# Designed miniproteins, single chains, continued (4), part 38

Each design is a single chain, and the fold is of that chain. pLDDT is the mean over its residues in the fold that is shown.

## One batch from the design tools (miniprotein)

Design m13381
Fold by ESMFold2-Fast:
Structure m13381 (fold): chain A 80 residues (1-80)
Amino acid sequence: SRSEKIKNFENMDEEEQKKFLKEVIEELIENSPSLEHLEQIEKEIEELYKKGLLSEEEKEELLKKIEEKKEELKKEKDRP
């Protein structure tokens, strides 16, 4: 449940929280069905960076993965 995930997150140390968030975001990007969904993930990455939960390097890595996934989804839409 959402409350159990939040409770576990609050009980993690800072490094474990960052690792967990990065893994969750990477999974969301890989399983994203649409460009609109990827844009929502991009906004969440920016918010997490502003909160200090992601480093600049982690933000750039995740945004690069979003860009790659956007290109994959665009290529699939252009299939005859």
Scores: mean pLDDT 73

Design m13382
Fold by ESMFold2-Fast:
Structure m13382 (fold): chain A 87 residues (1-87)
Amino acid sequence: MAEVLAEAAARGRAALAEDVAALRALRATASPEAAALIDELLRVAVPLAEAAIEALEAGDEEAARAALAALVEATRPLAERLAEALA
């Protein structure tokens, strides 16, 4: 189990880096409204994603699930507003 969680943490860390890079690239060509939402999304999402990855690295599956739930709840309204701003 710990080995599986460590592997999940490594994949999560790589995915977070890719997603941050993609959002930063999108921000460079975004409207001021979309750019502000991307900035807020990164400010909220990155610490929560890092907390989930750290929990997985520690082998704490329960803490990882709690952090992921917090990430989804905190970022959902921002992601919805960003999708509308990009439409």
Scores: mean pLDDT 83

Design m13383
Fold by ESMFold2-Fast:
Structure m13383 (fold): chain A 63 residues (1-63)
Amino acid sequence: GEEHLREALYYARLGDDEKAKKYAELAIKEGFSEEAVKLALDMVRTGGMSIDQALDLAVRLNK
């Protein structure tokens, strides 16, 4: 799940919403909460966090 979430965050940062959504859905299927994934994507898109920081946040929220 973590690898797919990292890819989702990467594509979100590039503005590739189609690929970001694809990899986000895979991360959710692999055990990430939808809320954690949405927050991480938002933080990367708004420039509030780096990909690594947003990934760590999602992992911490997901336990």
Scores: mean pLDDT 83

Design m13384
Fold by ESMFold2-Fast:
Structure m13384 (fold): chain A 86 residues (1-86)
Amino acid sequence: MTLIVTYRNLTDEQKAEVLAYGEQLRARGYDVEVKVEGDTVTLTIGNVTVEQLVGEALRAIGLGLDGYEVEVRIEGDTLTITVTFP
């Protein structure tokens, strides 16, 4: 399974926090691709189990609890989370 997390409308401080999360995922042995586009950061996490997917999805949403909007979408074996900050 694949987890895609997109964080939008980030401050520089929030961007650093999201990038630190991506580094933590890599340190835990996940295959992580990081894409930075202006104030948007996208993390693509491949080859996760269902248990790992659920745990990391909850953690990713937790980083966006101070955010304005959260969208969650499931398509096939891919879970996509989009978090938009105010």
Scores: mean pLDDT 77

Design m13385
Fold by ESMFold2-Fast:
Structure m13385 (fold): chain A 73 residues (1-73)
Amino acid sequence: SAAEFQEAVRQIAKRALELAERAKKLGDDSLAEQLTELARELIRAAEAQDNKAVREAISKLQELEKELEKIEK
């Protein structure tokens, strides 16, 4: 259902915001800003039921998460 889809994407957006907080604590304001904007993109795409936009945002999230992991090591 649309509600189930929106809830699933909302959980992904929450993850992006958690990663943004971690990036900010490490002093990477640019990465934190990118992750925060990505969370907003995910919510907008979910409300629009835009599967392509959600898929593209998830791909970008995976790239940013990998960058954060490199900084945390």
Scores: mean pLDDT 85

Design m13386
Fold by ESMFold2-Fast:
Structure m13386 (fold): chain A 79 residues (1-79)
Amino acid sequence: MLEKEIEELEKKLEEIQAKRREEEKKWLEELAKKYNITDMEGQLKRLEENEKRAEEAFEELKKKDPQGTLEWLKEVLKA
């Protein structure tokens, strides 16, 4: 019951976040080009590591506080 609601909201959040990540990557590439940053691969790797860390933290939150996780997802998707 609660798990299904979290899963549905998580899927919607993933779609929104995927679009935002695409925009962030393009913005980062534009900044690197503008400021002649040669370590673009390093910057992208940092972004990927932050994403992985966030996913791990979210999975832990779902196990410890599923109700709070559901409320958080509803709030994020509402905004």
Scores: mean pLDDT 72

Design m13389
Fold by ESMFold2-Fast:
Structure m13389 (fold): chain A 60 residues (1-60)
Amino acid sequence: SLIELAKKLIELGEEKGNRIAVRYAQAAIHAYENGHLSEAVTNLKLAAKALGVELELPPV
């Protein structure tokens, strides 16, 4: 799920000391919980980009 992926990115960001990635992943969770799916996906992609990882998300 998006929440599980966001939590993994938070853990990875904390392990690497990447505060920006952690904040984007947290923002993705908050956006999702408030029904803002597009914003959640955008923040999740920004977290992954900050960590140099690729996301396997469907394009819809």
Scores: mean pLDDT 80

Design m13390
Fold by ESMFold2-Fast:
Order: structure tokens, then C-alpha cells, then sequence
Structure m13390 (fold): chain A 97 residues (1-97)
């Protein structure tokens, strides 16, 4: 996993093909870290072929916390962009956040 912050955009890049619970938790931490500085988060999952349900839950929770924190601070709702080549139910749910 890589985290890059450029201006108001934080990009979390996943280089692994399979995202299990441990990696999902690490991605969740990187989402929250990006969210401290960024108005927009990009989840680059284009190398990812599968996401476990536990990893999906961790990422969804991190996005929900990020949105809730910004709302509580009176800030504009954050933009979340999910980049993926895999059309799995897990990726579709992340895109709808």
C-alpha cells in the first residue's frame, strides 16, 4: 500500500491482487490518515482482483468515519473516488459510498 497526498487529494494505492482482512484494516487506516488532510480521497484498486467481506467492512467504516468527522466540523462532504478494474459486489458497494 502507498499513500500520496498532493494538495487537497489523498491517493491510497493498493498494489496487491488480493485484499484480505489484515490488508483491508491497513487500507482503512490509510483512508483515515488521508482524510485528516484531504478534501478528496482516491482509492486506487486497479491492481486488486478480490476483496474479502471483512476488508470491505473495514474500508466502508473508515469512509463513513471520514464523512462523519468532516460533517461534525461543518466542512463540505468529502469526495471519494474508487478506481477498479474488478467488477465485484465489494467494489460496487465501495463506489456507492
Amino acid sequence: IKLEIKGDTGTVTVEEKEVGPELGSKIAVYILKAGEEAKKIILDLRKVESVSPEAEEAMILAIAVYKAVRKSQGKELPEIEVLSEAETPEVERLRKM
Scores: mean pLDDT 79

Design m13391
Fold by ESMFold2-Fast:
Structure m13391 (fold): chain A 63 residues (1-63)
Amino acid sequence: PGEEGKKAFELGAKALQALKQGDYASAVKLYEQALELLRQGGDEEGAAVAELQLKKAKEELAK
């Protein structure tokens, strides 16, 4: 629970950096990992944010 939240935060920060650099493939992978950890930790709000960012990154990658 505590480790999951910290790791998810670190993954989310890396995913955001990847998005800023236009690296949508890395952002997708990092947000998928963060989303899984947030869901396992019961962070419903964090999971919703990660899911939205993941959807955006996937849409950009698919263009």
Scores: mean pLDDT 80

Design m13392
Fold by ESMFold2-Fast:
Structure m13392 (fold): chain A 74 residues (1-74)
Amino acid sequence: DEYEERIKADPEDALAWLQLGGVLFKQGKLEEAKEYYEKAIELDPKLRLAWEGLGAVLEKLGELEEAKKYYELA
């Protein structure tokens, strides 16, 4: 999709990683969504939506303690 092409063109496009993470989360691809949100945070730790997204993924995976930690960082 568009965000995958943006990542191929510029792997440091933190917003594209964030947006693709959101798409994967909506598709129920939780492990992939986690990976892409982690990449967004790695590239831009100020993207609060990426921290929130990672928290939401971890909550759905049942990792509630870790999810709370990331929600607090958002």
Scores: mean pLDDT 80

Design m13394
Fold by ESMFold2-Fast:
Structure m13394 (fold): chain A 54 residues (1-54)
Amino acid sequence: MSMEELAKKAYELHTVEGLSVKEIAEILGISEDTARYYIKLGQALENQKKQAEE
């Protein structure tokens, strides 16, 4: 999986499933700090898509 795919998964788990950073870290096999980073990155990627919709 690419970094972008991990970021999107972390963002979905946080926003759709309502999972905590710790639970997301355990699911993805990463640290809590990395999970927080990917959640933020996933949010940024989603915001870019909304701007591209016109």
Scores: mean pLDDT 77

Design m13395
Fold by ESMFold2-Fast:
Structure m13395 (fold): chain A 61 residues (1-61)
Amino acid sequence: MEKSKKMMELVKEALELLRQAKEQKNMDAVRQAMEGIKAASQGNLEEAEKLIEKAKELLEK
């Protein structure tokens, strides 16, 4: 598994979600996206994916 490449992809995705969450003023999505960035940068890939998915779900509501 290409762990470092996956980490960078998750960080990029979480950053894009953070921008969207801020534009929508969705504070819960902002929090999830920020935590996703942190988890991905620390190599917690499963936690990062879960947080990113949560942020996406919140942005669709």
Scores: mean pLDDT 80

Design m13396
Fold by ESMFold2-Fast:
Structure m13396 (fold): chain A 56 residues (1-56)
Amino acid sequence: DYQKILDEALEKLKNGEELSKEELVELREALENLFDPEYVNEIKKLLGEEANEIKE
């Protein structure tokens, strides 16, 4: 259930917890299958991966 994966990941990230590699993979799959751009953007910000891609 992609919705539950997304909700659990958001809870952990909002609490300052880090996600495991497996949880990150599941989260990315959930984001691709959930057509909710607000959720996608919120999680990307919390993950910091998109922000940290700015590196040369």
Scores: mean pLDDT 66

Design m13397
Fold by ESMFold2-Fast:
Structure m13397 (fold): chain A 68 residues (1-68)
Amino acid sequence: SSSEQKKNAEQVKELIEKLKKAGEEGNMGEAIKYYQQAKEKASKMSPEEAKKMLDEAGKALSALSKKI
């Protein structure tokens, strides 16, 4: 399961990067989609790592919503 956890962690990192890019572009719809996908994949990784990564994604999404 460690290989699956690492694979999902890599995918969550990519989704968070895409979320941040969408946020910089002001695209709330895309940012929300990437956030939802990140949450789904985070359920298959280490809970501690998932919390840290989702907290970062949530802060980015909150910053985006404040700019609209």
Scores: mean pLDDT 78

Design m13398
Fold by ESMFold2-Fast:
Structure m13398 (fold): chain A 63 residues (1-63)
Amino acid sequence: MEREIEAEILAAMARMLLSIARLMGEVSPELRERIRRLIEELEPLDPATAEELRRELAELEAA
C-alpha cells in the first residue's frame, strides 16, 4: 500500500519534469539529474515504469 503510493508519486513527478523538459526543448543538467534520481528511487518499487521513464529520458537526451 505505502510502496504503491510512493511509486505513483515518484512516477508522476518524473513525468511532470519530462514534460517540462520537452516544452523547454532542452534538458538542463540539474533537471536531468532530478529525473534520473526519481527513476532510480522508482526502480525497486516499480521496475516496469522506471524502465519506460528511463527510455523517455534517453530519447530526450538523444534529441
Scores: mean pLDDT 80

Design m13399
Fold by ESMFold2-Fast:
Structure m13399 (fold): chain A 80 residues (1-80)
Amino acid sequence: SAQEAAEELQKALELAKKAGASEEALKLIEKALEAAKKGDSKTAIKYLNEAGEILSKESFPEELGAQISEHVGKALGLLG
């Protein structure tokens, strides 16, 4: 559901902030979260894919990066 996707995106956002992700990546996750809260799955998926592309170019500790990817992936599965 979109609500469950929003919960996963909130967790991803908190982990990304802790990891020191770029403001650009954080803003895209926030936009995806807002879209998911409104039930706009198509817009949420678009912003989440854009965030994922930026995050894939950033360096994080392996465990923290894996946790971010897990919550992003769960959100995508719940939206599509």
Scores: mean pLDDT 84

Design m13400
Fold by ESMFold2-Fast:
Structure m13400 (fold): chain A 99 residues (1-99)
Amino acid sequence: MEDGELGYKYGLEGKKLGEAGKGKEGGLYAALGGGYAGNGAEKSKDEESGEAAYKAGDYALEGGLAAAKAAKTAEEAAYGTGGAIAGIGGLVSGRLAKA
């Protein structure tokens, strides 16, 4: 499976779980989504692949932020924040791959 597809899948799941109030799970999935989005952008140097990585990173950022907002403990907040940072990395890498 391509890293961009995994980034999209996990980023979207992180967004859904974070919005559902599952801070730890949402943050973990967002971090996976962001990491795979970054890897996908690095491997894929065409506009289409960069766009997919950008979208995956965007979902991971949204998921991480939602997870951080839903967090009930400092640990859950750390997972959400980590997911958001990973999402930003994937988003930036995807945008650069499009350029």
Scores: mean pLDDT 72

Design m13401
Fold by ESMFold2-Fast:
Structure m13401 (fold): chain A 74 residues (1-74)
Amino acid sequence: MKLPKEAVEAFEKVEPELLKELQSLGVSKEEAERLVEQGRRAVGEMVLGGMSVEEAIESVKKGILARAKEIAAR
């Protein structure tokens, strides 16, 4: 089971900004890093399933931000 290199590289480019956004929402650095790692895997799986890299990244970013809001609210 290998993630597509193109999808991983594209997501890696947005990871620093996403980590900053998650921490600004009140998520701990450790939790933000775990969410980003989960997102990287999810982007790879979505691209393997036929989704474009850009669509997969947008979908995963929205999902991560929604989860971050739930975490920050507890």
Scores: mean pLDDT 80

Design m13402
Fold by ESMFold2-Fast:
Structure m13402 (fold): chain A 98 residues (1-98)
Amino acid sequence: TNQVELNRLILEAARLLVEDPEAARVLAESLEKEGLTDEARAIRVAAETGNLTMAQLAVSGLVSDVEAALKAAERVREETGNDELAELLEEGARLQAE
């Protein structure tokens, strides 16, 4: 059901994020502008170290802030071309809002 789907989307987004340092940078910058400084820092560290667990926790936190997640997804899509990550963030935020 929706909770199982949300967990899968978070894991997939976290994996893409640790594999794409440029997308991680853009995502972190967007989150800093929205005041999600802890999530932004966790994303930068996770991308640099390949720490998937840290990336999952950060993604879980950010999708709980629907507006911040949607703004970040748009920037990731526009600036990096990582449409898959952007779509996962958008869908995660949508499921979390339900």
Scores: mean pLDDT 85

Design m13403
Fold by ESMFold2-Fast:
Structure m13403 (fold): chain A 70 residues (1-70)
Amino acid sequence: EKEKEEERERLISEGVQADNAGIKDPELAEKAREYLKEVMERMRKVDDRQETLRLIAEALRYVGVAFFLE
């Protein structure tokens, strides 16, 4: 539980960091945030560490695209 909670806090922190870095495309940033919310809901249902990490990696990749403009 605590490990998953720490991962969630890190995802939120990274999402906020991307938001504060001066969003050039607010639509991409909003989609990235929605994807993070979906990942967190999946983490709540999935008790598989590998699948959870995969979802986190996908969400971070999407946030990275929004930050760097693809």
Scores: mean pLDDT 59

Design m13404
Fold by ESMFold2-Fast:
Structure m13404 (fold): chain A 78 residues (1-78)
Amino acid sequence: METRRRMEREIEGFRLGLEIGLPAADELHALDPSFNSLAFIFRAAAIGAELAERIEDEEELRKAVEEAVKRLKEEALA
């Protein structure tokens, strides 16, 4: 069932986004206590879910999420 497979992939991507985004958010919050860590983490999770719909290879998905979170962190520091 295509819909269920898509949901399972989205959940995995969301989980990866949270896992990778949380340490980055903690670092940003340590630099600026007023930083909105929840908004950052949610954005990372959403990007992870979106990438998981397009990328089925687990290692490629992880690398794509790591790169996306790195870019978000750089944008937050600008």
Scores: mean pLDDT 80

Design m13405
Fold by ESMFold2-Fast:
Structure m13405 (fold): chain A 62 residues (1-62)
Amino acid sequence: MLKIAEAVKDFTAKNENELTLKKGDLVLVLEEVNEENWLVKDLKTGKEGIVPKEYLEILEEL
C-alpha cells in the first residue's frame, strides 16, 4: 500500500542507494525494504532511494 510521508528531520545519503532529504520534504513510500529502511520517491525531485523510517512520518495512506 502506497503512503505519503514527510521528512521530520534532515537526512544525508551515505551511499548511492540512499536519498538525501531536508526536513519538510514530502515522499511517496514505495516499499518497506526492512524493519528500519523504506524505499521512497521524493515528490519534488522525482528521485528514489532508501531512507531510515525514523526520519519519516506517515501523513496519508493511499
Scores: mean pLDDT 84

Design m13406
Fold by ESMFold2-Fast:
Structure m13406 (fold): chain A 78 residues (1-78)
Amino acid sequence: SLREALREAAERLTRSEDPAAREAGRRALEHLAAGDLRGAVAALVRAAVDDHSAEALRALGEIAEDPELAAELDRLMA
């Protein structure tokens, strides 16, 4: 599921040596705990675009390349 993929990505980011990636992972996990998948995606996008986090960008790319996850993401962001 998109929720599980976001959780796995966020948990990996919290273990990063990059402070920006760790902060993004922490924020994404907080949003997921609140049931806010859109907020979790926004936290990762902000890290990838604004903080230039290669790890956040890679995580988003992996989700976008999976057809089932991409469909869930498209529906969430519509």
Scores: mean pLDDT 83

Design m13407
Fold by ESMFold2-Fast:
Structure m13407 (fold): chain A 72 residues (1-72)
Amino acid sequence: MTKEELERMLKLAPVYAQEFIDWIEKNPEKASEVEKKIAEIAKKILNSKSKEELLKAIEELLKLQHEEFQKL
């Protein structure tokens, strides 16, 4: 991953996190257990104060999403 991609991830991760949390909060009954875990990581992204914390949260989020897509 390039430095530009990393910067995009840092900017996009909070946006994706907000939108995903918004959807989960509107549809908690329809959210799967995996999606709820993604929302928890998304909240960590929004609440992160250091770049390292943010990066680790993004990595965990991407791994969960990637596993879901690979299962499909």
Scores: mean pLDDT 72

Design m13408
Fold by ESMFold2-Fast:
Structure m13408 (fold): chain A 70 residues (1-70)
Amino acid sequence: IEHLKKAIEALKKGDYAEALEHLKKAYEEAKKIGNKKAIEYIEKAAAALVNGDIEKAIEYLEKAIKELEE
């Protein structure tokens, strides 16, 4: 969860390199936990980021956090 929150903060600052590092760590953590919904939202956030849709990427990361907290 910490890496997902840091990825969102980095995206808001326009630091995409920092965001990608935290996103990668969050993805590895979600895979270890086996939470398929969280993995799916992280993958959708990465796809949105590749397309330059920062707002959509943040929305998906927030959904991933919710899946990992609940």
Scores: mean pLDDT 80

Design m13409
Fold by ESMFold2-Fast:
Structure m13409 (fold): chain A 90 residues (1-90)
Amino acid sequence: EVEKLVKEAEEAIERLLSDDPQEIIEATRKVMKIIDELEKLGKFEEAKRVAQRAIDAATEASKHPNFDVRIAASVGLIAAAVALVALENK
């Protein structure tokens, strides 16, 4: 169910723009799990697109005025960036 995983990833990526640091961390975990699931299905291009969209959203969230939100977003940005680099080396 690649289409379902992509939709779930889009919903989790939208939650990276939350004002709640805990929601950002949970959204990051969900995105990383979906990237892993897409990779296991051999859907490397879809996994790369999800990782890139997560990087874009986390980069925007890292500009938030709240310090805790910026820290949570920075963790998400690093996780998504590491995932993208790993996928590009396959």
Scores: mean pLDDT 86

Design m13410
Fold by ESMFold2-Fast:
Structure m13410 (fold): chain A 66 residues (1-66)
Amino acid sequence: MKLRVTVHGDVPYLIGLALRLIGDPRVEVERIGEDEFLVTYHGDEAAAEALVAELRADPRVEVEVL
């Protein structure tokens, strides 16, 4: 699954989110802009849906499923 993730936060918040995303070996993260990440997930569908739900729970984070 591929996600575009946009973060409406300052630099410490952005770094924290990036570190959380790259902590899973099934997650590939590419920074595509100042506040945008392209996230590729190589796990199962249920884990992928849980990741999307967790990211969307934060009002400073916008997630687009590609």
Scores: mean pLDDT 75

Design m13412
Fold by ESMFold2-Fast:
Parts: C-alpha cells; sequence; structure tokens
Structure m13412 (fold): chain A 110 residues (1-110)
C-alpha cells in the first residue's frame, strides 16, 4: 500500500507516470480489499490518482512525481491528525492537484 505510492513516484521519475499511477491505484484498492493497512492503501490511491491527473495534463515526469509525493504526504498527515482513510485520501488528492496546477501554470504556490 504505502510501497505502491513510493513505486508510483519512482516510476513517474522514470518517465512512465500514467502506468505507474494505474498500478498504484490498483495496488491500493487490493490492499483495502485485503483489510490490511487500509489507511496506507488509501494514501496509495491518493498518490496514484494525483500522478495520473498530472500525467493527463501533460506534466513532466518530475512534476508527476511531485504530485504523487504531495498527495501521499497530505494523506499521511491527515491520518496522523485522526482523519478517516477516505477523508485523508481526498485531502491528499486535493493538495496535490492544487500544487500541480500551480506549477503547470508557472505561478507561485498560494
Amino acid sequence: AREAAEAAIAAANAGDGEEAAKAAVKAGEAGVEAGDGREAAEAAVAAGTAAGAAAEAGAAPELVAKAAEAAKKAAEAALEAGASGPDAAAAGVAAAGAGAAALLAGGEAA
């Protein structure tokens, strides 16, 4: 689950961001279904979803990797604060999406 998010970041850095994002989402979903590390699986889904969205938008591999990393960190921080897995995943995706969009537009992060 958490390893799936790290693998997505590594594969995005290798220039295969879309496939990495799909693999991370699928691994996260399998982790949730197995009932093992549900919160970690939610974080992996958030990271994969954010990476996929950045890749779709035509972002460079480095930016795709940064989006995945930001989503994972935001989800983990939300879980540490006592948020549910789904709420943490949603927070991760939102944070990564905002960051990626700002970078893509060439603007400052708000």
Scores: mean pLDDT 57

Design m13413
Fold by ESMFold2-Fast:
Structure m13413 (fold): chain A 73 residues (1-73)
Amino acid sequence: LKEKADELLKQGIEYFKNGDYEKAAELFREAAKLYEQAGDTESAQVAYYNAAIAYRKAGKFEEADKLFKEGRK
């Protein structure tokens, strides 16, 4: 789980650097779910936060707000 989450996080960072913010947000969100399943709450929170930032850059403010709330659990 963690290894796959780390790989998705790396892919999300590359898409984010290329300006593909929606794709980056989706990859960060998937990584966060896998970190949660692995019991890595800290990495999950960071990944949810990165997904929220990426959704905001994509103009998807409601999706971003949901992820900010998820990262606080």
Scores: mean pLDDT 79

Design m13414
Fold by ESMFold2-Fast:
Structure m13414 (fold): chain A 90 residues (1-90)
Amino acid sequence: THTFTGQVGNTTHTLTVESDVPVRVRSRVSPDRVTFDVEYEATLGGRRRRHRLTITIPRLPPGTSREWSWRQTTEDGWVTFRLRSTTEPP
């Protein structure tokens, strides 16, 4: 399990990646957004391929709390993503 956090304004974004394969994550913070670049290699259709995913998430309104989850299925197992976003009240 890997956890990555980025803050933009009063919004904190936390990405948790649970993976059966090695994953690389890079985070970048801009004044209005956080970007997570995710890369892993997994087998699809009998061939090993490199997968790249970019997650960009903006500032959210004060008092916002949200969670998103999704999973990628591969022949080498699963890659599960959970993104939690929380913005402080004004």
Scores: mean pLDDT 78

Design m13415
Fold by ESMFold2-Fast:
Structure m13415 (fold): chain A 114 residues (1-114)
Amino acid sequence: SFDEYLEKVRKILEEAIERMAAAMREFGVPEALVERLREEALRYVEEKIAAVPKDASLEELRDYALQIAAEVAARFEAAAKPLLSPEQLAAFRERAKGILIETAKRLEELVEEM
């Protein structure tokens, strides 16, 4: 059903958030900030998924999910930026890019499975 596919999209986005949070911890970002960003990102995903029209196409759902993932990544980067050296920030950006690429691949695979 449409609701079952929305649930799969939600899980893919939640896994991306957990990977971003793990990367933040690895780069030494304070745990209190990481947990706040994680909780805010999870709420954002829930709100955005709840707002998806029931008549949305699979391709529209994929595009919405990609926009959500990109926005979450941007928020994590913005929070990390003042706390990291230029070298650490460059490494974090490459890690975040890898997470987004893998998330996009999983969302595309979900489209192909429907």
Scores: mean pLDDT 86

Design m13416
Fold by ESMFold2-Fast:
Structure m13416 (fold): chain A 56 residues (1-56)
Amino acid sequence: SLEELRKEYEEKAEEYERKAEEARETVSEKEAIMLEASAGVYRIGAASSKLALEKS
């Protein structure tokens, strides 16, 4: 369902944001930037799913 998809995207975004924060402290800044970009994509997916749910 769209609700499950939204939750999945939000969860993945949070995971990648957490990994990005850890990467800034432990590994290269480039890795952190890429992880943050990945989180952003999932946030967009979550927002799109939310808008679709609101139209129901």
Scores: mean pLDDT 79

